Designed miniproteins, single chains, continued (4). Designs and how they scored, part 37

Each design is a single chain, and the fold is of that chain. pLDDT is the mean over its residues in the fold that is shown.

## One batch from the design tools (miniprotein)

Design m13350
Fold by ESMFold2-Fast:
Structure m13350 (fold): chain A 62 residues (1-62)
Amino acid sequence: MLEEARRALEEGRLEEAFRLVQLAIQKGSDLEEVRALIERLEQAGEPRAKTLLDALNAKEKV
């Protein structure tokens, strides 16, 4: 999952990367790596990256 999201980002497939990261958050997989991928999505210009960050913060019990 995270490896697929990373590949999608590298290939510029931002919509697929967004979906894969969202699914990883729901599954509770490696939250540190998920956070790094969200930052990369934001740098790549994905406007929904903030929505992913909000979901991640809710999952981490800030």
Scores: mean pLDDT 77

Design m13351
Fold by ESMFold2-Fast:
Structure m13351 (fold): chain A 81 residues (1-81)
Amino acid sequence: SKLEKAEELLEKARKLLKEAEETKDEELVKEAIKLAEEALKLALEALKDPSLDREELLRAIALVLAAIGLIIEAKMLLEKL
């Protein structure tokens, strides 16, 4: 599902961002941003599905917010590197 794939991409992005913070690797931050942007795209596409139940809709909204938050955090980290 799009929601499951978005969650997997966000988890990978979080792991890359943590590694980038430890290694000071700017390229890992950029990869984390790319994965989070792809997760955001999938979560937004899921929100367009009229067949979503209430729980799936709330999950999609939570994923959108989480992806935006991670992108902001990653961009702030890039400014410090």
Scores: mean pLDDT 87

Design m13352
Fold by ESMFold2-Fast:
Structure m13352 (fold): chain A 74 residues (1-74)
Amino acid sequence: SIAELAKEYGVSRGTLRAKVRRLEAFFQSHYHVDPETARELALEMLKAQLAFKAKDYEKAQEHFDRMMELLEKR
């Protein structure tokens, strides 16, 4: 959940919600996926970005790969 990610990475819930909404809009506009799929893609991308900023490159890669797999199936 957004609250759990905010606690784990020390970022405000409002900031993470705003980022998720922008990513959801991006995936819907550019990949024409449904809202549920757009949210799954947005959450994996957000998790990858947060892990990358924390210098956890292995975890960042795992989340990025999950996002790409979801995108390829849609």
Scores: mean pLDDT 84

Design m13353
Fold by ESMFold2-Fast:
Structure m13353 (fold): chain A 92 residues (1-92)
Amino acid sequence: MEKERQEKARRELMEGALLAAQAGKKYPEAREEFEQLARELVDAIAALGKSPEEARKELEEAMKLAEQIRKIDPESGEKIEKELEEAKKYLE
């Protein structure tokens, strides 16, 4: 993967993970769901330099979790989904 694309994808995934972690602190009842999303995004970042295909699969799982998060916190969920969609463009 091109270094510039990889760095941009990493930035978007990191932003998504930070948003998920911050939102999880505000919703104790849904903390596990937000923490799971943050972990999946960290896994996608870890895969990014090793296997773009694995990074894409981790991103797809994270996007499914973001949909569930959007049902709990629509504002944070929409922001997270936007970051993940940007990351997906760099992983094409």
Scores: mean pLDDT 81

Design m13354
Fold by ESMFold2-Fast:
Structure m13354 (fold): chain A 89 residues (1-89)
Amino acid sequence: ERRKKKEAEIAKLSTEEKVQRAYDLFLELRRLYGKNAPKEKFDEVAEELEIVIDYLKKEPDPGLQTFADALRKEVEALRKAYEEKEKKK
């Protein structure tokens, strides 16, 4: 349900706004990781970023699709790093 609401909000953005949103969310996700932020906040930002990435993959622009795939791999790496960091707490 929360995911559907975020998907609807992101769907209203232009392609340029989606690209900017992806950059902003990725920088925020890195910041939350560095600050040892609570899992709920980290997961919320990561989920929103993944939704933006999915929309960028649907764009007919091969450059945006390549960017989205690269960003997805970086998000997956950050999620794994966060889980390992949480296990050590």
Scores: mean pLDDT 81

Design m13355
Fold by ESMFold2-Fast:
Structure m13355 (fold): chain A 63 residues (1-63)
Amino acid sequence: SPRELAEEARKRLADLVRRLNEGKITPEEYKEEIDRLIEELRPHRDHPEVSRTIRSLEAAREN
């Protein structure tokens, strides 16, 4: 469901942040992985939770 996809994306973002902080991935790899998450969610963007999650991912990508 769109809710499950949004929840999974938030969980994957938390893991990406942890791996970046631990030096296990580069800032470039971190951004690439976030871009993939955004692409996976994009077809479901009409769902409010998905739209909110995409905005959170975009913010995390730039900071």
Scores: mean pLDDT 87

Design m13356
Fold by ESMFold2-Fast:
Structure m13356 (fold): chain A 66 residues (1-66)
Amino acid sequence: MLTLEEVRELAEKYKAEIDKYVTNPKLREAYKAVIDTLLERYERGEISAETFLTVLEKLVEDAKAL
């Protein structure tokens, strides 16, 4: 199972992917805000690590398709 620290590291890694692939500043900020919201929900125990990872992976795939 992923630890809280591993989930936080994944969030930061995926924010770096957003910075790499998303050039529009407003869109970049919006994607990072969604990642922050997902991390907050995970830290509060509202979602599982599996749900967090699945949603995060889809978000980054969508960003790369732009």
Scores: mean pLDDT 81

Design m13357
Fold by ESMFold2-Fast:
Structure m13357 (fold): chain A 74 residues (1-74)
Amino acid sequence: EEVRAAIKETALGLAYAAGDYEYAVSLFEDMLAEGIEPSPLTLALVSEAYRKLGKEEEADRYAKLAIEKGGTPP
């Protein structure tokens, strides 16, 4: 489970860095479907990926969750 989580989070980060926001979101949805709990960093990255795709509701939801799990806003 932890190894699978690490691989998917790494792949999501690489997809985001490459500008492949759709793939980053797809990896995130796969993580949720498999019951993998995303890290606060993964939640922050996926919230921005949703925002780049024009999915503001999902972006706001996961940004809020990232702050709640990872600490205070900057």
Scores: mean pLDDT 78

Design m13358
Fold by ESMFold2-Fast:
Structure m13358 (fold): chain A 59 residues (1-59)
Amino acid sequence: LDPESVSGAMTQMYLASLVSTEGTVADPEIREEALKVMKKNGLSEEEARKLIAEYERRA
């Protein structure tokens, strides 16, 4: 198993939970927090920003 794949899945699950909470994505501080967590889980800054944007679109 690829640790990056596992880390990515956990990060997406965390971000989905965070973004799914009503009103959570409206605050830019929440976006910064999610970005930081994703980077700590092994994603690059570009990948993290892209995933955050994708979740915002789906919200």
Scores: mean pLDDT 60

Design m13359
Fold by ESMFold2-Fast:
Structure m13359 (fold): chain A 59 residues (1-59)
Amino acid sequence: SAEEVEAVRRALELLAEGMSPEEIRRYLLEVEGVPEAVAREAAEVVRELVEAGTEIDLA
């Protein structure tokens, strides 16, 4: 749980720096050594936020 919270926080920081959800998942897994399941969940949260923002901008 704490590891998942930190991974999501880190993923949001990387998104703010301009990384895509796919790049964030890869970075967390391969560079920061986050477990695949945790990295995937963090990237999923970020993808959902990006999709929600895109829908608002298109509407």
Scores: mean pLDDT 76

Design m13360
Fold by ESMFold2-Fast:
Structure m13360 (fold): chain A 56 residues (1-56)
Amino acid sequence: MSAGETTAAVAAADMGRHAGPEAGAAYGKRIGEAVGQGDEEAAKQLGREASREGGL
């Protein structure tokens, strides 16, 4: 995993802790799909969105 992928995963987990596990799981799934398709830019974008929603 790249540093961006790791950061996005952490942001999604943090969102789950603050906004609820379903929200974190939804972002984690989208990040995983983006990474699986090789779309690192989309994964980072999702991480930023999760970070803002989660209060980072």
Scores: mean pLDDT 64

Design m13361
Fold by ESMFold2-Fast:
Structure m13361 (fold): chain A 60 residues (1-60)
Amino acid sequence: SAADSLAATLRAPEYRDAIAALLALPREQRGRLTVEDLQRRFGLPPEVARRLHALLTPAF
């Protein structure tokens, strides 16, 4: 499934470091990251970046 694929991707060593760096950011900065920021600054593929962005900035 898409969720299983994302979970497997996030367990990859390259993305593990990116996720750790994201979690180390202050909440204010983390909440303002765009999908493009996740791709460019953390090296995440577009699909992974989009799904992580949805987790960090849920719609009300």
Scores: mean pLDDT 70

Design m13362
Fold by ESMFold2-Fast:
Structure m13362 (fold): chain A 86 residues (1-86)
Amino acid sequence: AKKLKEEGEKYYKKGLEAYKAGDYEKAKEYFEKAIEYYEKALELKPEDEETRNNLAKAYYNLALVYEKLGKTEESDEYLKKAKELL
């Protein structure tokens, strides 16, 4: 669980760096990786509120990436996923 959370945080930070650099395709890839690791961590420890909150943040940031890419439908989908976790 801890290793999966650490990998998720690593990719989440890379996603934020790519987003700030304007590399929205790379930001998308990194946030998708972060989500994958956070989902696996939450599967192993469903009661982990920190991981749930981090997963919600990753979904929210992926929604912002899709908005920057002009993909409004995908942006709305990930925004909904983020809200459902909170």
Scores: mean pLDDT 86

Design m13363
Fold by ESMFold2-Fast:
Structure m13363 (fold): chain A 63 residues (1-63)
Amino acid sequence: MEHFERAKELFDAGDYEGAIKHAEKAIEEDPNFAPAYFLLGLALEKAGKTEEAKEYFKKGVEL
């Protein structure tokens, strides 16, 4: 949960690499936490990794 809050702060600040890192840690701590998958997807899209972003959005909606 702390990693998810940090990922949101970094995303809002425009630090998409930091947001990706902390969103990945949030998923590692709670693999069933759908919001972390959506945030990771958004951060990946902003970083230009559109195909990877689609994969994480799909994982999030399947939870």
Scores: mean pLDDT 84

Design m13364
Fold by ESMFold2-Fast:
Structure m13364 (fold): chain A 73 residues (1-73)
Amino acid sequence: GAMAEARRARFDAEVEEGIQLIKDAVDWLAEVHAEARKRGATTKEQILEFMLEEARRRGREDVAAFYEEQLAK
């Protein structure tokens, strides 16, 4: 029936959308770590400084504040 076919198609589309969102988040995290290493960040402090800069660039002030506290130790 048309309803069963539409329901399966919608479920498959929702699963694909969810996978894409997760993939985008994973790709972003990988890019941030790769960029930190590319800049020669080998210490925890250098990586945290890079994460702070990226958080600010992306307008994530809440995340930036977290990294500022980590660096202020």
Scores: mean pLDDT 70

Design m13365
Fold by ESMFold2-Fast:
Structure m13365 (fold): chain A 63 residues (1-63)
Amino acid sequence: SLEELRKELEKLVEKAYKGDPEATNRIAQLLKALDENPEFQEMRDYLTSLLKKYDEERKKERE
């Protein structure tokens, strides 16, 4: 389901922000693949928003 996919994406993003280079590379590949397929726009938007949320939280912690 889409809900299960969103949970898997969240786990992947968390791994990347914990310093997992494999997870970081996987996210980059997924973003490229999703961008090339308009039918997956909702998942692409979710992944992008999730990455932005984690990036903004890290920036706030540094202030």
Scores: mean pLDDT 75

Design m13366
Fold by ESMFold2-Fast:
Structure m13366 (fold): chain A 69 residues (1-69)
Amino acid sequence: SAAREEAERYLAEGERLFAEGRYEEAIRKYQKALELDPEYRRAWGNLGRAYGALRRDEEAMRYAHLALS
């Protein structure tokens, strides 16, 4: 669907920002992907990883669990 394709573009932008160490900006892109597709498990997993990089362990664990559900 068009919404899924747009979510995939936001995920790709977030992954690029994460690779650059721009974790808070990556989180915003992952959140945009999840607004478009809340079942996008890869975006939930990436959100957890980004919070982990920021040493926000409770948020990191919560979002990692959502990626597995």
Scores: mean pLDDT 87

Design m13367
Fold by ESMFold2-Fast:
Structure m13367 (fold): chain A 66 residues (1-66)
Amino acid sequence: LSPEMQREADLALVRMGLSVAETLPVTDPEADIRLLTALRDKAIELGDDETAERLDKLLERVKASL
């Protein structure tokens, strides 16, 4: 794939992860924090600040439940 197509594919995967995390209830806060942190960092790396901000908001919510 071209770098542009690879970036779009990676963005789609990160956004799918965000969608799933927003839909499912938090059952394991520690594991969810690890997953959300990885997704946020990937979104930042890909330059999707909007998705990164939404993931960071979810992270703060999950951390507050500890």
Scores: mean pLDDT 78

Design m13368
Fold by ESMFold2-Fast:
Structure m13368 (fold): chain A 82 residues (1-82)
Amino acid sequence: DPVEKARRLLEEAEELLERAERALREGRLEEARRLLEEARRLLREAERYLDEAEEVPRELVTRLVGLKLRLIGLEFDLELAE
């Protein structure tokens, strides 16, 4: 089920973004960069699964958009910290 695959990927991406935020706070810039790259990959894959679904739950679209915005913000914070 593409919807359930997307949901799982969004949950994993959210965990990675939380870890990246902690790594940034602790000054672990290399770890944060790796975590953000992995989160970006998972979000792109989740979006692909949602595009394949016949019916997309609105809450998953909202979650995807929210996580993409968090990713962009953290990538910007990383660039400023370097």
Scores: mean pLDDT 87

Design m13369
Fold by ESMFold2-Fast:
Order: C-alpha cells, then sequence, then structure tokens
Structure m13369 (fold): chain A 66 residues (1-66)
C-alpha cells in the first residue's frame, strides 16, 4: 500500500512537470499515469494510485490558476 501511495505522488509530480514545462495536455498526462500504473500494479492498486495521482494534480492546478 505504501508503494502505491508513493508511486501516485511521484506520478503527480511528473505530470505537473510535463504539463507546465513541456506543454503536455492534461488528458495525455492522465492517460500516461493510467498506462504506467496498469503495468506496475494489480487492477485494484492501479485504480487507487490513479485516483490519488489525479486528485493531487487537480488540487495543484486549482491553486496555480488563482
Amino acid sequence: MEEVEKAAREAAEEALRDIFEKGVPLSTAYRRIRAEFEKRFSPVEARKAYLLAVGEVTRALKERLK
């Protein structure tokens, strides 16, 4: 479980970097996160990691757009 939470945090940080530094579209960043987790984890853990990562990215974007 700790590995899933760590992976979600790392993926969120990488996605934010890709969006702000490389101009990657939000939808593309989310698809990359999902695909990576599906390769690394069980379906249940991949879903949990994805939701955690998306939540972190969404929160950070809202704070930056104020």
Scores: mean pLDDT 80

Design m13370
Fold by ESMFold2-Fast:
Structure m13370 (fold): chain A 60 residues (1-60)
Amino acid sequence: SGMEEEEKKKREEIRKKAYEIFKEDDALTRMIKNVKLLSEINGTPEEEVQELIDYIKKNL
């Protein structure tokens, strides 16, 4: 089928990933995984994502 089915499947995969992250007991690991997931959803450049992750690790 078309791109619409692929987009729906990608949305469902993202929801499943978000739920798996929610079940993470380590708050720092959960935060980093959430940053990466939101970054993937928004198409944020890897350099910006890495800067934020580095900041989190150094300051939290």
Scores: mean pLDDT 78

Design m13371
Fold by ESMFold2-Fast:
Structure m13371 (fold): chain A 57 residues (1-57)
Amino acid sequence: PSKEQQAAAKAAFEQALAAIAAGDLATARRHMDEAVALLSSNPIAAQIARQEVERAM
């Protein structure tokens, strides 16, 4: 993905982690799906992002 897509994915990922900390798992899932969609051209990066959010849960 482009640098812009990576920055947007990072922001979505951070929002997912913040939602987990707040106990809002539905919002966390939504932001995770957004981050994965932005990383769709890099399946390895998408998989790592998923694993990190799951680890935080």
Scores: mean pLDDT 74

Design m13372
Fold by ESMFold2-Fast:
Structure m13372 (fold): chain A 89 residues (1-89)
Amino acid sequence: MERALELEAELGLLAMELAVLKLLLDKGRVDLEEAEKRLEEIEKRLEELEEEIRKLEESDPEGAERLRRELELLRERLEEIRERLRELK
């Protein structure tokens, strides 16, 4: 339970970072190379969280399933922002 809440909080933080990055891109207030770097950093952290969620599955399969669903939605948002970045280049 506690570990699942910690991972959920980390996913929430990454969701906020993606939302801020999208807003900055839409307003032209971030350099495109800096935006690409931020997306790469978020993608790396999502990969690390995916590994941690897989480990959680052994002790809390219900929590792991919920977090995996949230991570999938975040990956979709990441790809939407990546496509937006390609349009601006």
Scores: mean pLDDT 84

Design m13373
Fold by ESMFold2-Fast:
Structure m13373 (fold): chain A 62 residues (1-62)
Amino acid sequence: SARDIARELREAIEQGDSKRARELAERLAEVVGASPEAAERAGVMLATGHSVDEAIEAARRA
């Protein structure tokens, strides 16, 4: 699900795993129907302390 991918993305970002974070951002984009750029912005929101639901909704609106 989008939430599961977003949680894994947050974990990858917290761990500094840039490769895994990129792969998960691409999967998040596919699942929510967002552009890769919108999914990358969702990743930044997760890194700056926004909730998973806020990040997913921002990606969908972009």
Scores: mean pLDDT 78

Design m13374
Fold by ESMFold2-Fast:
Structure m13374 (fold): chain A 55 residues (1-55)
Amino acid sequence: GRETAEILKELVEEYRKQGLGISFDPETGRVTTDGSDESHEALRRAAEEAQARAS
């Protein structure tokens, strides 16, 4: 299977391309947000989906 971090990275990049203030730092493996409610919701959804797909 794929690592959760790889799935999370793909989901974060997809949300970023949709105009959400969210990005993945490949060097640290961390996700950053612009502090908006929309970016926080996107991070929550990406994390839940990544965990589900990694299971």
Scores: mean pLDDT 76

Design m13375
Fold by ESMFold2-Fast:
Formats: structure tokens, sequence, C-alpha cells
Structure m13375 (fold): chain A 70 residues (1-70)
């Protein structure tokens, strides 16, 4: 079985947190994306700004899919 890495574990956690915020309606999609970007920069300071942006977009997209599942 594939074992989750620390990177994958962090991405999964951020995706779940973003999905919960989307479902609750507490934050806009833009605010959630900014929050995810900030957390990615804190967890992985080695990532470039462009890489953080791409990951934040992917995380928010995945979170939207999770929030849409009933």
Amino acid sequence: SAMPTAFAQTLNRLTNEAAEKIESGELSEEEIKELVRKRLGEAFPELSEAERERLAEAIVASAKELAALG
C-alpha cells in the first residue's frame, strides 16, 4: 500500500479544511485560496510563489468537489 508522505498529509489536511470552509460559507473562495496559499508558504517555505499558487488552486478545486458531495 502507498504510505502518505508528510507533504501528502498536509495537502489532504488543507483540502479538508478548505472543504469545511466552503460548506460553512464563512469565507469566500478567494479568501479560502489566500488562506491555503499562506499555509502552504508556512509549511513548505521552499516552494516558489508560482508553485504555491498552483497548489492552492488545486486544493481549492478539490475542496469544492468534496463540498459538493452530499
Scores: mean pLDDT 80

Design m13376
Fold by ESMFold2-Fast:
Structure m13376 (fold): chain A 50 residues (1-50)
Amino acid sequence: EERRRRLIAEIERLLQEGTVTSIDDLAKRLGVTREEVMEALRELARRQAA
């Protein structure tokens, strides 16, 4: 879970910087799969809703 938590934080940072704008770009930049990025974004949305 710590690894996923760090992935979520890194995605949030990259989105705020505006360096990447798509799921595919995030996956390439972070060296993870598209599915992992989608899961992280879903979790980030849940955390912001809570």
Scores: mean pLDDT 74

Design m13377
Fold by ESMFold2-Fast:
Structure m13377 (fold): chain A 100 residues (1-100)
Amino acid sequence: MSVRELLEQAARELEHAAELFKQAGDEDTAKSYRTLAERVRALAEEEDPEQRLMDLYALLISTSVDIAALKNSKDPVYQQVRAELEKARDLLAEAIRLLE
């Protein structure tokens, strides 16, 4: 996969997480993840390779922190959110690997 395709897939997984948060009644968190998905898509068009790499690392760290926060949740919606975030994390990590 190209970096652009990986980032588009990561954005879709973040949008799926946003929809799950909305279904759980957490509209503020849903809006936050929709904004993150837009930021990930924008990074596919970023012309500064150093800025793009740094922003991708920041997103990878942020997503990993969110996954850790959900690790002990017994709520099936939040378990599904964690799975979508884990997919997004892995796609972001692969994009970073291709850019290094």
Scores: mean pLDDT 86

Design m13378
Fold by ESMFold2-Fast:
Structure m13378 (fold): chain A 66 residues (1-66)
Amino acid sequence: DKYNKKGVELRKQGKLDEAIEYYQKAIKEDPNNAEAWENLGLTLIDAGRTGEAVPYLKKAQELKDA
C-alpha cells in the first residue's frame, strides 16, 4: 500500500511516469491490490497511453469481483 500511496501522490503532481513505476512496485509486492491495478490503468490513460490501460483495468475488475 505504501507504493500505491506514493503513486497517487506523484500522479496528483503530474509526474505520470514516476507514478506508473510506483504502481508497478505496488503490484509486484501485492498482485491482488485491485486499487494499484486500477490506478496504473487510469494513469496510463492520463499519459495518453489508453491502449495499454485496458488489461490493467480488466485485472482490477477481476480482483474486485473475486
Scores: mean pLDDT 85

Design m13379
Fold by ESMFold2-Fast:
Structure m13379 (fold): chain A 59 residues (1-59)
Amino acid sequence: MKDALRELLRQAMLDEDPVLSRAVLEYFKTEDPELLEEVLKEVLPLIKDEEKRKHVLEI
């Protein structure tokens, strides 16, 4: 289960749909902020698009 949640977060952070991405990130910010922070640290260096990086950081 936890691995599936981590993959969901990873996909949301890399997704091109900003509305769905934001909704998923806001959910985990409330329910599991530690998991959100861990995945953010892992995914942030993988995001080569500056606009996507900015969007994820604004959550």
Scores: mean pLDDT 70

Design m13380
Fold by ESMFold2-Fast:
Structure m13380 (fold): chain A 73 residues (1-73)
Amino acid sequence: SIKTKITQTINKLRSLSLQVKGAADRLAVHNALNEAEQHLQKNNYLGVEKALLQAAAILSKALDWKQLDLSTE
């Protein structure tokens, strides 16, 4: 289901956030992913998408493009 795919994406991005060396960037990713989870609980898929894009943007900048993998299992 779409909710399962979103949950897997959030978990993947949380895993990647552990590789972020800067505390500020790590916190920013954490906050964006928390917002994505809150929107998902409310079935606000537009809010989920915006929050996930924000998290992905921070991660791709912090980790270099080669580290960002948004694929589900």
Scores: mean pLDDT 78

Design m13381
Fold by ESMFold2-Fast:
Structure m13381 (fold): chain A 61 residues (1-61)
Amino acid sequence: LDFRKVPKEVAAEAVSLLTGLSREEALEIVEKYPTLEEVAKAAGVSEEDLRRALEILLKLK
């Protein structure tokens, strides 16, 4: 998974689902941090869980 190619809306949805943050709050994190590792740290989730959620969301669309 190349995180830079993931649409910001999809990344924000994954963060929101994992954390309970609003999509707007999740989007701010995704826009502030360019890497999956940094987004996961800022959101307080594991990189593995974030990667898995992104892969599932991208396959369902």
Scores: mean pLDDT 80

Design m13382
Fold by ESMFold2-Fast:
Formats: C-alpha cells, sequence, structure tokens
Structure m13382 (fold): chain A 80 residues (1-80)
C-alpha cells in the first residue's frame, strides 16, 4: 500500500540521519517492494538504486536521508 511505502521511506530517512546506513538500505529495499506493489515502478527503481548505493558505501547518511525524503515527496505528489 501507499501508506506502507511512505512509512518505510520515513524509517529509511530516520536511520540514515542516525548514521545507521545498513538499516537505511534495508528500509529503502522494503519501500521499493511496496512502491512496486502500489503501482509506482519508476519510484521503486529509484528507491532500489539509492539502497544499492547506500549498501555499497557510495552515499553519506545525509545524502541517503535527502534521497528518501525526495522519494516520499514524489510519492505524495504521484498519489494525489
Amino acid sequence: SIEQALEYLKQAEEYAKKGDLKKAAEYLYQAAEYLEKAGFPDLSEQARGVADWVDKGGLSGEQAAQAARALREQLLTAAS
């Protein structure tokens, strides 16, 4: 559901801000799964891409948090 995807994106942002990049990536992968199920495949691909880069150490916690927030804003706009 859209609500579940929003919650996982929120959790990803919060863990990224705490510097827990492993948890941030886990929640981004969960968000991607629920985005796909909710009918937002492009946002799902973006969330997986962010999760992959976080998991590989390619993004800082601040960058990961900003990306998760941007995905949430895009989902809220697309779901309107």
Scores: mean pLDDT 86

Design m13383
Fold by ESMFold2-Fast:
Structure m13383 (fold): chain A 89 residues (1-89)
Amino acid sequence: MLEEKIKKLLELAKELGVDPTPFLESLAALPEERRLAYAYIALAQLYKNQGKLEEAKEYLEEALRIAEEVGDEELVAYVRKQLEELEKE
């Protein structure tokens, strides 16, 4: 779950030469139920930066599902905007 997604984030960041520290610090500041959604958003940003838009979209769709489940309307709006930006490519 969250630990698995953080592990994947760390492995991908290491492969891409990106420092994951800012993402980990941001996650630690969030309520537990929101951390998984933000981990998916971080994974989506890493994939987007590599031009892997299909993978980025999949992670944003998972983040949207979690945001809707927890009733975080601000996060729902943010993720929907990110998905729309990917569709412009």
Scores: mean pLDDT 75

Design m13384
Fold by ESMFold2-Fast:
Structure m13384 (fold): chain A 60 residues (1-60)
Amino acid sequence: MEEILEEATERAKRLLEEGVPLREVHEELVKWLVEEYGLSEEEAREIASEAVRRAVEELE
């Protein structure tokens, strides 16, 4: 779980640095988490939200 969150955070940072909008980054992370790790949509949304929050903090 912590490893998944760290990977999601790094992925979010890359997308944000490339100029992808915050909303689109969140949507892409949810899709990636469901497809790659087999998470439920609800669980993927929670992890994506936390990853995006951490990525924004680390980039500012």
Scores: mean pLDDT 81

Design m13385
Fold by ESMFold2-Fast:
Formats: structure tokens, sequence, C-alpha cells
Structure m13385 (fold): chain A 97 residues (1-97)
């Protein structure tokens, strides 16, 4: 298994767990839940692009994920640590591809 494939799997798992946890938490605003779902969908597309060997698409998706995570961190400071971990993983994946 390549480093990019492992990083994509880690990112997808972390994004999926975050989206599911937020969906079940009534204290999380609906707008934040929607953004977490979008990040999870992008992470799934990124994992498929990495598996397909589409380096250009994988880099573009990683950059989009990083941008959305930076925006979400500003709107939900309580999730900042979680967003920082996802951002680091996406940046490492972009470098590994």
Amino acid sequence: VSEAELLAAVLLLAASVGAVSAEKDPSVPEEIKEKLREINELAAELARAVEAGDKEKAKALAEEIIKKLEELAKEAPELKSYMEVLKKTAEELKAAV
C-alpha cells in the first residue's frame, strides 16, 4: 500500500467519523453539519482518485479540502484541533501524490 493510499484512507475515516459524530450531536449547528458532510464527500472522491492513480485530480481535491477545513475552523473554533489534524493529513497526502 502506498503512502498516499494510507493517508487517503486515514483522511476519509477521520472525515467520516467527524461527520457522523456531528450529525448525532444536537448542539452542532446544521450549517456546520452540512460543511462536514461536504468534506466527507470530498475525502471519498480523493480516496478514489488516489486509488485510480489520478495525481492531478487528487492534488486538486486535497487543496479544496484544505480550503474548506480552514473556512470551517473559523466558523467552529471548538472543532479547530480536529480540522487541523485533517488539514495536516490532506497536506501530507498532497505531498505524497
Scores: mean pLDDT 81

Design m13386
Fold by ESMFold2-Fast:
Structure m13386 (fold): chain A 83 residues (1-83)
Amino acid sequence: MLSLELILRAIAVILRAIGLILEAERDESLSEETKAEIKELAEKAIELAKKALKEEDEEKAAKLIEEAEKLLDKARALLDAAR
């Protein structure tokens, strides 16, 4: 069983990703291309977090969560670049 910390981190990734998708879709100042890129990064992060929750190996789960967190950081940076 994964540690509670890793489970909570994976859930946090999923919630952050959903929040980013909703924020990007509601922002009329963003180009459709930028919205699509943010959505793609966030959806990939959700998929990695789901894979992490199904992993029995904590090291593999942690690496998947770290990759998902980096994708969300990239998505946030794209959103923040739009004023």
Scores: mean pLDDT 85

Design m13387
Fold by ESMFold2-Fast:
Structure m13387 (fold): chain A 115 residues (1-115)
Amino acid sequence: MKASDLTRENLLREAEEIYEAYKKAKSVDEVIEMTKDSILAQIAKGGPAAAMAAGVTPEQVLKGLADFFERLGLPVAAEKLREAAENKPQTPEEVRKAIIDAFVALAEEERKRRA
């Protein structure tokens, strides 16, 4: 990933792509496959498993990602990730679902702002 690709504007665009995939997909893994070229999908797919293999807890993964999104000015996604961390996820699949749910919520908020 290039640092320039992690701009607030690019993340909002990718969240919209994930939202459109989410409406058609039957599973979190299908959403990730439909949006596989996005940075957000790559973070959701491989990030949790790699972090947990390195000894980072699911809660710490979600909190770390929330802090990152808050610094980028994405408070809706950050809040959803913190809520998911409070539910104490145990598996990489639960963490992936929480990440995708946060991006869907971010896209829905942007759509409401434009309406």
Scores: mean pLDDT 75

